# Designed miniproteins, single chains, continued (2): the designs that were tried, part 12

Each design is a single chain, and the fold is of that chain. pLDDT is the mean over its residues in the fold that is shown.

## One batch from the design tools (miniprotein)

Design m4384
Fold by ESMFold2-Fast:
Structure m4384 (fold): chain A 80 residues (1-80)
Amino acid sequence: SSVARLAEVDARMASLSPEEALRLGIEEGRRRAREAIERAPKEELPRIAETLEKLAEESPDPRVAEALRELAEEARKRAE
């Protein structure tokens, strides 16, 4: 389940340095977001891309912002 997977990620993060925890979080977030984009109806993808772009603009960490922008581009390409 998604809850059990989140608990597993959280447990790993507790044993890592802050930088390692952030990298793990970004990797897991990207994986889940890509799965969601692949499952989404094409009609919803433009809205998803807009949401990801806005989140990227609001993100204080450039690594998180870049990951969100890449996911937004993937959603836009899939909508085409």
Scores: mean pLDDT 76

Design m4385
Fold by ESMFold2-Fast:
Structure m4385 (fold): chain A 85 residues (1-85)
Amino acid sequence: SSEELRKLAEKLREIAELPPEKHNIPSEHFLKLAKALEAISEGDLEKAAELFREFVRSLGGTTSLSDEELAEKARTVARFLVESF
């Protein structure tokens, strides 16, 4: 739901504000995921997919997934990272 996406984005932004010693990846990556989830909550799957492609590329990866698949991956990765804190 939109509310669940906004809550995940809020938690990712909170994690990004923690001291660097508390991060498992650079804070900029948490902010990219937060923005991707915010884009999904606004119905902008294109923007969400582009933000997640940037996230994947910044970690040295590539992807051939559709915008819808990338949006779903962003949700999955965000939940995992939030639950890991």
Scores: mean pLDDT 79

Design m4386
Fold by ESMFold2-Fast:
Structure m4386 (fold): chain A 85 residues (1-85)
Amino acid sequence: SYEEKLRSLLEAAGLSDEDIEKLVKMVEEGVPLSELYKFIEELLKKGKITEEEAKILKEMFELIHEGKYEEAIEKAAKEIEKLKQ
C-alpha cells in the first residue's frame, strides 16, 4: 500500500515511529500543505531531519496533494537513497 511505502520512506529519512504516524495521519486526513510544511519545519528545527530531506518531503507532499501518491513516494525514496550514497 502507499501507506507502507510512505512509512518506509519516512523511516529512511530518520523519523521516529511517533513522527511517522503523525505525518501519515495528516496525509490520510487531508490536512492543508501549510500544516504539513509547518510539521516538517518543526522536525528540521529539532534536528530530526536535514535541510535536504525537508526539501524532498515538501515536494513529495505537494505531489500527494495532487493525488500522485505512487509518483510522490517513488521520487522521494530515490532522492533520499541518493543522499545516503
Scores: mean pLDDT 83

Design m4387
Fold by ESMFold2-Fast:
Structure m4387 (fold): chain A 67 residues (1-67)
Amino acid sequence: GSLAKKAKEVGRRVVELLSAANPSLSGDQIDEIGVALQLGADPAALGRKYGVPVSTLSEVRRLLDSL
């Protein structure tokens, strides 16, 4: 369906953004970041924990919120 296609595209973009910001992130860590952002975690705290800029995490959250 349309939603599944959009979710796949958003997921691909999220992986691209996070991997570009920190290439050392595993797929499991990328999934953990996505879940934490959806649960309202502080992007500044996540950025410090995972080595990702707050600007990148804010963009990822915007993409996830578009679903």
Scores: mean pLDDT 83

Design m4388
Fold by ESMFold2-Fast:
Structure m4388 (fold): chain A 71 residues (1-71)
Amino acid sequence: SADERARRGTENVIAFARSIKESEPHLALGLLSEERANIERLRDEGRISEETARELVEQLDREAAEVKAVA
């Protein structure tokens, strides 16, 4: 489903951001921010459920907070 594809995409972005957060924290934050905007766009277009969008945005915000702690 589109929701499952969005979850996998967000997981991939988070994994990559985690791999670079200590060396390139501003790039990691940029990637997380871009994915957050992508999830909001997919929700606004009705392509994913509001529940899935909320869950993924909350996950991305938690990851961004971790990056900000080391930036």
Scores: mean pLDDT 87

Design m4389
Fold by ESMFold2-Fast:
Formats: structure tokens, sequence, C-alpha cells
Structure m4389 (fold): chain A 64 residues (1-64)
């Protein structure tokens, strides 16, 4: 699921060293506001998680 993909993507990105850590920090800063917004719908949060998972996959590919 998106959650599993985010965990794996985060671990893979962080394993790439400082550039990967910086990329994860940027993605976290971008997506945390919607994921932690109490007014956001479950559908909005699900879409944000799926988008975060896709962008993690892309960041890992770009830095590998």
Amino acid sequence: DAGDRIVRGREALQALGPAGIAAWDRLLAEFTPVLNDPSASEAEKQRAMEELARRLDAAVAALS
C-alpha cells in the first residue's frame, strides 16, 4: 500500500546519503501539512500519501 511504499522509499532515499536525506526532508516538509491537517478529508490524505510514494520512487531513481 502507499504507507509501505513511503516507508521503503524513505529508507532507500536515506541510504543514498546526504542528498537522499535532503530530498526526504523536502518531501516531508511539502506533504506533512496535508497529512497532519485535521480538516483534510481521508480521500485528500490518501491522495497525498500516494503522491508522496510516487515522488519518493522518482527521487530514489534520480539519485541512484
Scores: mean pLDDT 83

Design m4390
Fold by ESMFold2-Fast:
Structure m4390 (fold): chain A 73 residues (1-73)
Amino acid sequence: SVEELLEKAREARLAGNYVEATKLYTKAIQRVNEEVKKLLEEGRYDEAAQIEKKFREMVREMEEAVRAALLAG
């Protein structure tokens, strides 16, 4: 699930494995993006909007992991 990918990403980030964290966030983001696209195609705009908020939070967490990776060298 997306939630499982996010938990694994957060665990990797806390362990200092920023490259692995970024990969896991990317997988979660891709899955959410596909779900949003399907909802929009089905005209389920309210559900898409709710998931879109979670998507933006995931992107922010991924950006933080990328910044941490750059600082770690």
Scores: mean pLDDT 80

Design m4391
Fold by ESMFold2-Fast:
Structure m4391 (fold): chain A 72 residues (1-72)
Amino acid sequence: EKEEKLKKAQELLTQAENSRRLADAAYVGAERAEQYGDTETAKWLREQADVHRKRADELEKEGNKLIEEAKK
């Protein structure tokens, strides 16, 4: 049980890290689009970055919850 919770937490934290990387990539893309005067693409990419960051936050919260439950 404890080991399974820790393994599941690790999987969720890995998914959170992947979502953060997607958010960072979208943000970099938005900055480039802005430099080229493509404000619509920049706006869309910033919105995508926010979606990925929120996903990462939710996955981290769930993963950390499982780690705390495993300590009990």
Scores: mean pLDDT 85

Design m4392
Fold by ESMFold2-Fast:
Structure m4392 (fold): chain A 83 residues (1-83)
Amino acid sequence: DAARYGLRLLAAAAEALGDHERAARLRELAEKETLTEEDLREALEALREVAERLGVPEEEKEEMLEGLRRALEEEIRRQREEE
């Protein structure tokens, strides 16, 4: 699952930056059976902050945010369709 893989990578990046609380939160999101729109917003905000701390260029940051948003939206859609 691309969404959960992305969340795990983001959690590892947050952990490496010393943001242990955010890393734990992102790991919890990656292990959830059901992802929500609230989880999506939280993950995108975390990615924006982590990318900024890592000095990722604006263009690259925008691409990463769009990719994660798409993966999370697709997973949320699949979960609703399997209801």
Scores: mean pLDDT 82

Design m4393
Fold by ESMFold2-Fast:
Structure m4393 (fold): chain A 98 residues (1-98)
Amino acid sequence: KPRYLKPLSEELKEKIKKKAEEIKEIIEKAKKNGDLSEKDAKLLLEQLEKIENAETIFEAEVEASMLALHVYLSIKNEKDKQKILDLLSEMSNLVAKE
């Protein structure tokens, strides 16, 4: 099979879930502090769940890119935005090593 259709290993899925949990904490904190609307927080968390449920390299890369775009447009706090984008970059690097 082409690399992009390769299934994610269980070890890689676990690492992705840990990075996703860190992103979730940032989103929930931004929502609690009023820096992010409930509607935008819900959309970001739903997109994050799609990353956690990705079965292939292609699905993980597509869903991570969609979350990055949504984060860029929705999160106004530059520090929180950069931290999430850095975590997504780390996640992309983990997927790239497969």
Scores: mean pLDDT 82

Design m4394
Fold by ESMFold2-Fast:
Structure m4394 (fold): chain A 96 residues (1-96)
Amino acid sequence: MERREEVVERAREALERAAEHLAIAEPERAERIREEARRRAEEIAEASLEEAERRLREAEERELEARRLGVLEEASRSVKEISEIVQKLSDEKEEK
């Protein structure tokens, strides 16, 4: 739907969650940490539109690659079984 706004919002939420965890751990620096995180989120949001789409694409490609590797491993096992059958047939011809 609104891929652009959703990706930017996710990046912003990730930065804010990291800042909140740090602010809880260091309360005397909490206000500064939150302000810096929000400022960077705004700057990164304008520059990160292309970067956020790239990260989203990388995540999707990684999921597709993981699926493809699973299928390839099953195919590799099938090829191994065929190879064993071919070798067995070859051994019978060598014996006779």
Scores: mean pLDDT 60

Design m4395
Fold by ESMFold2-Fast:
Structure m4395 (fold): chain A 88 residues (1-88)
Amino acid sequence: LDEEAAKLYERARELAEEYEATGDEELLVEAARLAYEALALKAKAAGKEAEGAAQLLATGKADAAELANPELAARVLAIAEEVAAELA
């Protein structure tokens, strides 16, 4: 689980870097989706829920319509980074 979470997070970071190079907003949305999935796996592996992550996990998966907004996608990435640091 921890290894899978790390792979998803690394892929999310790669997509975010491609977004910085290309400006393709779809890459940012996909990066946010992968970061959210990595965050859910990491929280489960640690047996711990952070405040922001707990609300995202309680809703199941982030709504694709919400992640279609680049501002929300960037916020999900920031939350995933904070929770990853907290769970480490």
Scores: mean pLDDT 62

Design m4396
Fold by ESMFold2-Fast:
Structure m4396 (fold): chain A 99 residues (1-99)
Amino acid sequence: MEELKKRIEAVKEYADGVFDTLRRQAERELADDPEALARVNATIDEGRKRVDELIEQAKKALEEGNEDEAKTLIDQARKYVDELGAQVEAEIRRARAAR
C-alpha cells in the first residue's frame, strides 16, 4: 500500500511536469497563432482532467484493497501522459508547419 501511494504521487508529479513543459512550449512556439495555442491548451486541459480521474480511481482501488487494479490504473495514467505528450508535440509541429 505505501509503495503504491508513492507511485501515485510520482505519476501525478510526472504528469504535472509534462503538462507544464508542454504549455510553456506551446506558449513560446504558438505565440503568434492564438487559435492554435487555444486548441493545444484545450488538449492539455482535457488530458490533465483525464489523468486526475485515473489517479482518483487508483486511490479508490487502494482504499478498497484492490492493489492489482491500482497498479493497472497507475500504469494507464503514465502511458496516457506519454501518449498525450507525443500528441501535443505533434499538434504544435503541425500548427507551426501550417504557417
Scores: mean pLDDT 86

Design m4397
Fold by ESMFold2-Fast:
Order: C-alpha cells, then structure tokens, then sequence
Structure m4397 (fold): chain A 71 residues (1-71)
C-alpha cells in the first residue's frame, strides 16, 4: 500500500541519520550511477519528506514512489 512505502521511506531517513554519513553517501552514489532523471528524483524525494513530516503518509508514499522511479 502507499502507506507502507511511506514507512519504508521514513525508515530509510531514520537509518541514514543514525547509521552515519557514509550510508547516506553510498545512497547518493548509487542514485547517481543508476539514475534515469536525478533532478526529478530529488524533487519527488523532497516532496515525500515534506509530506511525511506533515504526517500525510499517503501523499508521502505517492511522492516516494515517483522518486524511486526516477532514481
């Protein structure tokens, strides 16, 4: 479901913050190496994070899915 994808995104953000900068850097490198449209991926990723912070997990999941398609 869309809410489940928002949960995965929230877990990813939590892990990146707690695991340290090397894991976040690795994610950025992977995105750069296999991206179809990194600018759109960044845009939708940002929208997903903002929606999740607002507590709108349905919108966050939708944007996270779009970001994943362009990553």
Amino acid sequence: TAAAKAGLRAAELTRAGRAGPDEAGMGAAVSAGSSGNPELAQKYGREASEAAMAGDYEAAAEYAERAHLFS
Scores: mean pLDDT 60

Design m4398
Fold by ESMFold2-Fast:
Structure m4398 (fold): chain A 85 residues (1-85)
Amino acid sequence: SVREILTGLAERLLRAAEAVLETRSPELPRELGEELLELGKKTSSQGFLELGERAIEAGELAPEDPEKAAEILRELAELFRAALE
């Protein structure tokens, strides 16, 4: 279901946060952000567009401030999971 796909995306945001703390890599946050932006465009959802933009921002921040990047990703995952209930 769509709900299951979106729940999986929320879980991937949490995994991206852990990866960023370990590697400082923008790769996973950028990939997830791009997926969320495409979903937002296809569903005309401002919420998904905003989540995607924030995930990309976290990716850009990851090499310089991995702690703050991870905090953003965890915040997005929590908001996303709450919205899917």
Scores: mean pLDDT 82

Design m4399
Fold by ESMFold2-Fast:
Structure m4399 (fold): chain A 110 residues (1-110)
Amino acid sequence: SEKSKASSLLSGAVIEAVGAAVYLELVARKIEEMGKKSTPDVQKKLLELAKQAREKAEEVTKKATEAAKEANKNSEDVELIKKKSEELRKKAEEGVKFGEAALKEAEKLL
């Protein structure tokens, strides 16, 4: 059924969002470790990048929670659930790309 398909798409999007948030937390941790071996000025910049990665992880997690709540509230609205799933997948992809860019920026500061 279309409802079952929409629910599966949302579940998949939530899994991707959780994966992106975990990845961003690992990125933040790696950047913080780079900072511990750096000069104070470089460390300050690296800690700011790590903070931004964590804020992005929190943003992705919040979007996943909001998408799940909206889907539960509007369980019969297949098109809304599909739209929320697509928005969440895009947010997860943006999160991964942010983490990759942050790691490259951190490497350039060393």
Scores: mean pLDDT 89

Design m4400
Fold by ESMFold2-Fast:
Structure m4400 (fold): chain A 55 residues (1-55)
Amino acid sequence: MSLREQADALLDQSNALSQQALTAPKDKARELIIEGASLAVRAMSLLVEQRIQER
C-alpha cells in the first residue's frame, strides 16, 4: 500500500469520527475529536513523506 493510500484511509477515519462527534454526548464528542485530530496529523505526515520520496 502506498503512503498516499494509507493517508487517504486515515483521513476517511478522521472524517467518520468527526461526523460521530456531532451526535455524541459532549464528553464522548471531545474524545472523538481528539482521536480524529491524531489520525489527521498522521495522514499529513505520510503525505509529506510521499512528496519527499517523489522528488
Scores: mean pLDDT 82

Design m4401
Fold by ESMFold2-Fast:
Structure m4401 (fold): chain A 91 residues (1-91)
Amino acid sequence: SETVEELLKLPEEEQIEKVDILYKLASDESRSLEDRVEAARLLGELGAKTKNEEVREKIREKLEELSKHEDEEVKEAALEGLKKIEEAEKE
């Protein structure tokens, strides 16, 4: 998405800040399940597309945390994100 491509153009420190914001959104039980799943999917897309190893590792850590979440839809979105990162690294 355009949002992911805009994030990829930011300095590393700002990308990491955005990753933290997306993680907080994905893990915030006061937010709609739809918003939380979307945030987890966006993290996965960002992780798969980034060429910055520090940003990718931060995203992987956050997705691994979300993969243990109680909401199955958030968990599945996180697992799909981790799979996309692994597949991108093999290319």
Scores: mean pLDDT 82

Design m4402
Fold by ESMFold2-Fast:
Parts: structure tokens; C-alpha cells; sequence
Structure m4402 (fold): chain A 79 residues (1-79)
């Protein structure tokens, strides 16, 4: 499944969620991206640029998949 397909499905589900649930997901995304940035920055500081780039790509994909699953779960919980 492509990042584009995940993003499109996430957008459709996200638009159906309550404003309160959207805020919860936004806060979770911000926390996950902040953590990823810290891990990537640590690798960059060590001169491990290829590993930093690979980690960023892999983790971003995994995070989007997890956020899609969480959004689906929240939608089921609301209705």
C-alpha cells in the first residue's frame, strides 16, 4: 500500500471524526513526529546520514499506517 493511498484513506476517515477526536489524533501525530525528529537528529549528529534518511523514510511510513489504524478504531468507537 502506497503512502498516497494511506494518506487518502486517512483524510477520508479523519473528516468523519469529531473535532475532539481530530485534536487527540493531531496531538498524537505531533508527539510521534517530535520523537522521530529527535532520533533522526541524533543519527545526523553522529554523521550517520544514510541511516538517518532510511530511518526517517521507514518511520514516517510506519507512523502513517499506525495513525490510519488509530483513526479507523476511533471512528468505530464514535458510532
Amino acid sequence: MSIKEIGEEFAEIYSQLSPETQKELDEKMEAQFARLKAEVDALVAQGRLDEAAALARKRTYEMWKQMLEEAKKKLEEEK
Scores: mean pLDDT 81

Design m4403
Fold by ESMFold2-Fast:
Structure m4403 (fold): chain A 121 residues (1-121)
Amino acid sequence: MEAQRQLTLALGQLLKLGQDLSDNRDLIAQASPEERRKIVEQLREQALKAGEQARLAAAALEKVDPERGRELRARLDALLSAALDAIDRSLVDPESGTSQAYNYVSAAADLVDEALEWLSS
């Protein structure tokens, strides 16, 4: 089932991004300005890739259930946009920025997991 495959890939990418945000929180805080920019840019690239996979997953779900797919896409777009803004803020406030990004990414992962559970029912 294509929707299940795309949602599983999205969940994996979101969980990895969440882990990388958590693991890099203290490192970003202690990093030089140049090192901080490199870490934040890497996290930003991961978030953009996770967002693209989340959009593919929502589109695949929309083919199964148009209303549920559209709702998932709207909610994921909002959460992942907020996560990108929080990642960018970690350049100035590493602790707050990474913590907020982690919370948004975790919420996005929960939505994808809920969609997978619904498909399995």
Scores: mean pLDDT 89

Design m4404
Fold by ESMFold2-Fast:
Structure m4404 (fold): chain A 58 residues (1-58)
Amino acid sequence: SAMDEKIAEATELMLELILKEGKSVQEAVDEVMKRFPDLSDEEVMRALALTLAALDAL
């Protein structure tokens, strides 16, 4: 769905900000909320959960 695609894009952005740009988790969340204002808090938290799971898998 379009929402699942946005959550995936938000997850990719969070990973890029953390892994490539050295941003904190909080800075990555704040940036995602600014770039994806249509995402609900629950959807942002879902993107964060996916980001943390991906980081733990490294």
Scores: mean pLDDT 85

Design m4405
Fold by ESMFold2-Fast:
Parts: structure tokens; sequence; C-alpha cells
Structure m4405 (fold): chain A 62 residues (1-62)
């Protein structure tokens, strides 16, 4: 297993989600943009935490 590959995959998904949210926010009203950014921060944090948890589990299994 490659724990770093799992971290990089989920970090890549988090970066892609951030970019998509920023693009949507740029096309939205200021109020909607703020809601998208707050929701995006939560999603990014969850993806990063999941990646770290999975990588740690793989490190212990390896």
Amino acid sequence: AAPEAVRQQLNGQADAARAAIDETAAKSTPEEAELHRRGGDYVVARLQAEGDAQATALEKAA
C-alpha cells in the first residue's frame, strides 16, 4: 500500500472541489457565494481528514 498516494488523491479531490466552488461563487450573488465558500471549507476539511485517517490505517497495516 502507498499511504501518500491516498493522501495525494484525496488532497487532489479537495483542491478540485475548492476550484469548482470558487468558480460557482464567482458566478453567484455575494450571499450565495459566501454560502458556497462556507460549505466548501467543510467539504475540504472532511476530505483532508479522511485522507489522513486512511493513510494512517495503511501505515499501520503495512
Scores: mean pLDDT 76

Design m4406
Fold by ESMFold2-Fast:
Structure m4406 (fold): chain A 65 residues (1-65)
Amino acid sequence: MTPLSLAMQQQDDVFNQMSDDPDQLQQLGQQRSQEFQRQYPDLTVTTTVNQTSDGRLLLRTDLQR
């Protein structure tokens, strides 16, 4: 009994020019988390910023029960 919202969506965004500021990227992540949490109040929303070996920043949002 997996809700449809759980099947939708890890969202991976790669930032390589626009957001060199981790604070700006963190703000974007918080905004996404709040929006998803509002849409899916029964799910746990986690947003993380990951760095690749090439120094690129990846913003990832996970939805889980």
Scores: mean pLDDT 60

Design m4407
Fold by ESMFold2-Fast:
Structure m4407 (fold): chain A 80 residues (1-80)
Amino acid sequence: MEKLEKEFEEKIKKLIDAAESLKDEELKNYALELAKILKENYKKALEFLKDDPKEAEEFHKEAIKQIEDYLKWIEEENKK
C-alpha cells in the first residue's frame, strides 16, 4: 500500500502545482477542488479495499490515469 500511496501523492502534488499555475481564477479553483475530491476519494477507497489488494491496485491505476488526464488538460490550457 505504501508504494501506491507514494505514487498517488507524487501525482496529486503535480496536479496541485499545475492548478496553482493557472492564470484563470475560475479554472484554478475548479482544478484545486478536483484535486481535493480525488485525494479524499482515494483515501476512502484504499481504506475500503485494504483487504483486497487486487481491487486496490486496479482502483489505483484508474486514479492515476484520471490525475494524468487532468494534468494534460491543465498543461494545454497553460500553453495558450
Scores: mean pLDDT 81

Design m4408
Fold by ESMFold2-Fast:
Structure m4408 (fold): chain A 78 residues (1-78)
Amino acid sequence: TVEAAARAIVDLAVEAGVDRRLAEEAVRRALELTPDDASPLQRATAMALGVLDVARRTLSPEQVEELRGRLRALLAEL
C-alpha cells in the first residue's frame, strides 16, 4: 500500500519532468519525517508534498500545477 503509493507518486513526478532520483529522495525524506502512527493517506500526502517541493525548484509553475492536479486525483483514490 505505502510502497504502491510511493511508486505511483514518483512515476507521476517523473512524467511531469522531475528527475527520478530526486523524486525518490523526496518520497524517502517525507516518510522519514512522517510520524509512525500516520495513516496511509497522511503518508501519501506527505510524499506528494515532498515531490511538489522538488518540482517547484526544477519545473515551470504550469508543470507544477499539472502535477499537483494529478497528485490530488491519486490521493482521492486512497
Scores: mean pLDDT 84

Design m4409
Fold by ESMFold2-Fast:
Structure m4409 (fold): chain A 85 residues (1-85)
Amino acid sequence: MVLSGEARVARNALLTYIDRIRLLIDEARRTGDPSLVREALEEVEDALRFIDDQLARSKDPQTRALLEDYRREIERLRREVERLA
């Protein structure tokens, strides 16, 4: 499947958010540092704001579908972070 240019850019940004959140979760589990839990929650909120902004601006059905899929993934990550708090 070939992603549109818009969908590819959105996917790459969201993969960067997911990688950062995953790194913060992993570090929080190793160290028990509550500041890392807070940073992970802030990254989750930033990613969700990015998704909402892109959904408001995008008319590309492929991008919109991709954003909704990643919203669900980021909401799952938020639940993981909340379990560490």
Scores: mean pLDDT 85

Design m4410
Fold by ESMFold2-Fast:
Structure m4410 (fold): chain A 91 residues (1-91)
Amino acid sequence: MTREEVARFVREAADRISAEAEKHPETQDVAKVIREAGDEVARAILEGRDFAKTAGNALSKVQKEAAKTDYGKELARRFAAAVQEAMRRLA
């Protein structure tokens, strides 16, 4: 897979998870953070920057916001799985 395809996969996954989070008032902030984290990770992939460091920082930010609710924690796990799949596809 190209870097462009993997970056698009991360953005699409983040947008999908954020759309689900936006349906619930208690996870609207989680939706925003996941979308922002997805954009940061996708940009790091495209730029060839330290992807692992950027992904780690983005996941930490998502986990911190998501920890406020049980459903948020589930959304954070789904986003983490998408980032891990992106790492697998880049290997």
Scores: mean pLDDT 83

Design m4411
Fold by ESMFold2-Fast:
Structure m4411 (fold): chain A 64 residues (1-64)
Amino acid sequence: LSAVEREALALIEAGDEAGARALLREAYAPAARGIARVLGLDEEEEQRLLDMLVDTELFLLRRM
């Protein structure tokens, strides 16, 4: 796990899902932006991609 994933997991374990979500959004924003650039996505599509990445990561972390 990355340092960001460990911090997000600690927030989830403390019951701070909103904090974990905010941390993951900040961490994955550059990745979503890069993908959007390559695929020619607009700003709304970029934000939807970021939301999908964050939701997927939260789902996986909750399983650990």
Scores: mean pLDDT 82

Design m4412
Fold by ESMFold2-Fast:
Structure m4412 (fold): chain A 73 residues (1-73)
Amino acid sequence: KKAEEYRKKGEEALKNKDYKTAANYFHQAGLEYYKQGKFDEAAESFDKAARAYLNAGDYVNALIYRSLAGYLK
C-alpha cells in the first residue's frame, strides 16, 4: 500500500532528522489515506507532517497541516 510505504519513509526520514523530507512523506501518506476514506489515519499523518514542518522551521505548513488534521477528526 502506497500510504503505508509513505508513512514508513516519513518515519525513516524523521529518525535521520531530515524533517523536511519526513514532512513531505507524511503529507503523501495523509493524501493517500484521505483518498481511501481513512480519515483517522489521514489526520494522524497530517499531524505528523505538521510536527515535522515545525521541526524544519516551516511554521506556515506546520499550522496548515495541524489545522487539516484537526478538521478530519
Scores: mean pLDDT 85

Design m4413
Fold by ESMFold2-Fast:
Parts: C-alpha cells; structure tokens; sequence
Structure m4413 (fold): chain A 69 residues (1-69)
C-alpha cells in the first residue's frame, strides 16, 4: 500500500541519517529474475504492530539512487 511504502521509505531514510548508506543498504533486496530492487522490512520495525510479518515495497527512483550511490 502507499502507506506501507511511505513508512518503509521513512525508516530507510532515518537509517541513512543515523547510521549511513551502508547500513541502510541491508534493507535492499534484488530479484535475480527481474533485476528489480525491493525494500524489505517488518511490521515491527515500522512500528505498526509487534509481528515480524514481512513488508516488501518498491523504492522510489530517488531513494534507490541514494542507496546505490
């Protein structure tokens, strides 16, 4: 959802600000079949609830460029 994407991108940008791009890149996963990048996190890390349910969203082009340099 758009809300999950906004929250995931906010978490990643916060991680860049506090810990740097190298740490924030641990949220990136590349699909070997398509070459597409995804941000992968959990509902717990997003502060939505206390479950470890995976949240997977496509990053914006701007955030992807920032993460890859």
Amino acid sequence: SAELQKRAEALVRETIARHGQAVARFFLRRDPETGEYFLVTSRRLLGLDDTDEEVRVRPSAELLAELLG
Scores: mean pLDDT 85

Design m4414
Fold by ESMFold2-Fast:
Structure m4414 (fold): chain A 94 residues (1-94)
Amino acid sequence: SAEELARLAAEEAELRARLERLLAEDVEAAARLAREVLEEVRLRALAEKLGVSVEQVRKALEGEVPVLSEEEKAAFEAALARLEAHAAALIAEA
């Protein structure tokens, strides 16, 4: 998890710098880039929070649902809602 957190932080910093450059030229292009990045960040954050691989999260989203307990399912849905709120906030600022 520490390695994934460090990678996410580095990617977020790089993309923040890229978004700042695009905001001066094209707000729509900046918003599109923010959405694409937040989807990738969301996937990795979900994988880390649930203690599973990124591929397992992708398979769950593709309809190959792992057998989750009700508690794990609730945690997954709560994490998803938090990441969607974070994504919406960043898009609104772009």
Scores: mean pLDDT 58

Design m4415
Fold by ESMFold2-Fast:
Structure m4415 (fold): chain A 79 residues (1-79)
Amino acid sequence: GSAPAPTIEVLSEDEYRVVVRVTAPSLELAIAAAERYAAENGLTPLSFRKLGDTTVEAVLAKDPEALLAESEAALRAAL
């Protein structure tokens, strides 16, 4: 049997972010596992969305400064 280790599933990845779904015995452990995954991979957590009592979806930024700069450039281009 597998130890009660969090399960991390990468749902999507692009140039700016990684979206992961984390399942653990509790929501607190799922969030902690997502934060640890982010730290180990040089990613910055942007948001956590509760999907269930044991499951969270996390949006992790590869470069939060570049993501903010890209958003600003897109807004300027719309004007």
Scores: mean pLDDT 76

Design m4416
Fold by ESMFold2-Fast:
Parts: structure tokens; C-alpha cells; sequence
Structure m4416 (fold): chain A 64 residues (1-64)
């Protein structure tokens, strides 16, 4: 599905940056929440929302 394609792209993007350190504890907590939400929606088969949360997590790590 289109949602699954978006999910695959977002997850690949997150996987490229997941080794980066968040700049402080607040960013670490935000990252943990976003990853937990992504995994929850992933388990429910809601790949569109999972993609959005993985992109959010990547954004915390990249700040671009």
C-alpha cells in the first residue's frame, strides 16, 4: 500500500540517523515517545501514522 511505502522510506531514513545522540535529555525523552508511538501504530498496521512518527524521530536526531 501507499502507507507501507511511506513507512518503509521513513523507517530507512530513521535507521540512517538512529545512532546519533540527541542534544539533551529533553530531546532524548521526546525521541523515546516518538519511537514508542511509531512502534504502536506499526503493530496496529497503521503505516501512515507510523511513518509520520518515524520521520518525527529522525527530525529530532538531525535538526535539519
Amino acid sequence: TEGQKRYDEAKAEFDKVKDRQPKNDVYQQALDILIALAQKHEQQGNYDLAADWYRGAAGILTRE
Scores: mean pLDDT 79

Design m4417
Fold by ESMFold2-Fast:
Structure m4417 (fold): chain A 111 residues (1-111)
Amino acid sequence: SAAARAALEERLRAELAELNAIPAEERVLSDRSIEAARLLMEALGLDSSQTALIERLARLFQVLERLGFDPLAIVREHIEEVVRVYKEVASLPGSQEERDLALMLGLAGLA
């Protein structure tokens, strides 16, 4: 429902803001979130030397984990659809924060 989507969006925004408030050197990301980010990078044909992008994706996946999703399972089971969602989101106008939120919402919809 529209109400359920709005509630999920609000929770995603809040959890991402909390995670982003933690200094980078103190931020602990799960091995599952990091692995999900690496698999998506590989599927996109992107170089593993893009550590900043891997860290950003791992943060978004960590937010999904905090809300009870399994981002590693989503990426493994729906890799073609995840790649499509990522490419669509990357072309959206607006801020990086808005694109990050759109990506998380899109991935949650695949679960």
Scores: mean pLDDT 87

Design m4418
Fold by ESMFold2-Fast:
Structure m4418 (fold): chain A 97 residues (1-97)
Amino acid sequence: SEKERLENAKVAIAFIKLKLTDPERFEALEAELKADLSTTKEQVLELAEKILKELGISEEEAEKYAKAALELSRNGELKESDTLQQVLEKIEEIVKK
């Protein structure tokens, strides 16, 4: 569903921004999530929303980022060879318009 795609996009954006902003915290979090397979999809979404808020991104801005990511994906504008930074730059260009 579109709701699930938006939620997945929010999670991806949160983790990409965290990796670029605080790579040590990202690595620690990735290791913790890999060790604890009991973490639910809902808990991962809540964690992603918390990370975005801590990085100064509002819920409304997070939704704009998620929608931009889905638009780029639907239009085939995201390349497998894109770096995480390049993916974020493409998303931010749409959000700034």
Scores: mean pLDDT 79

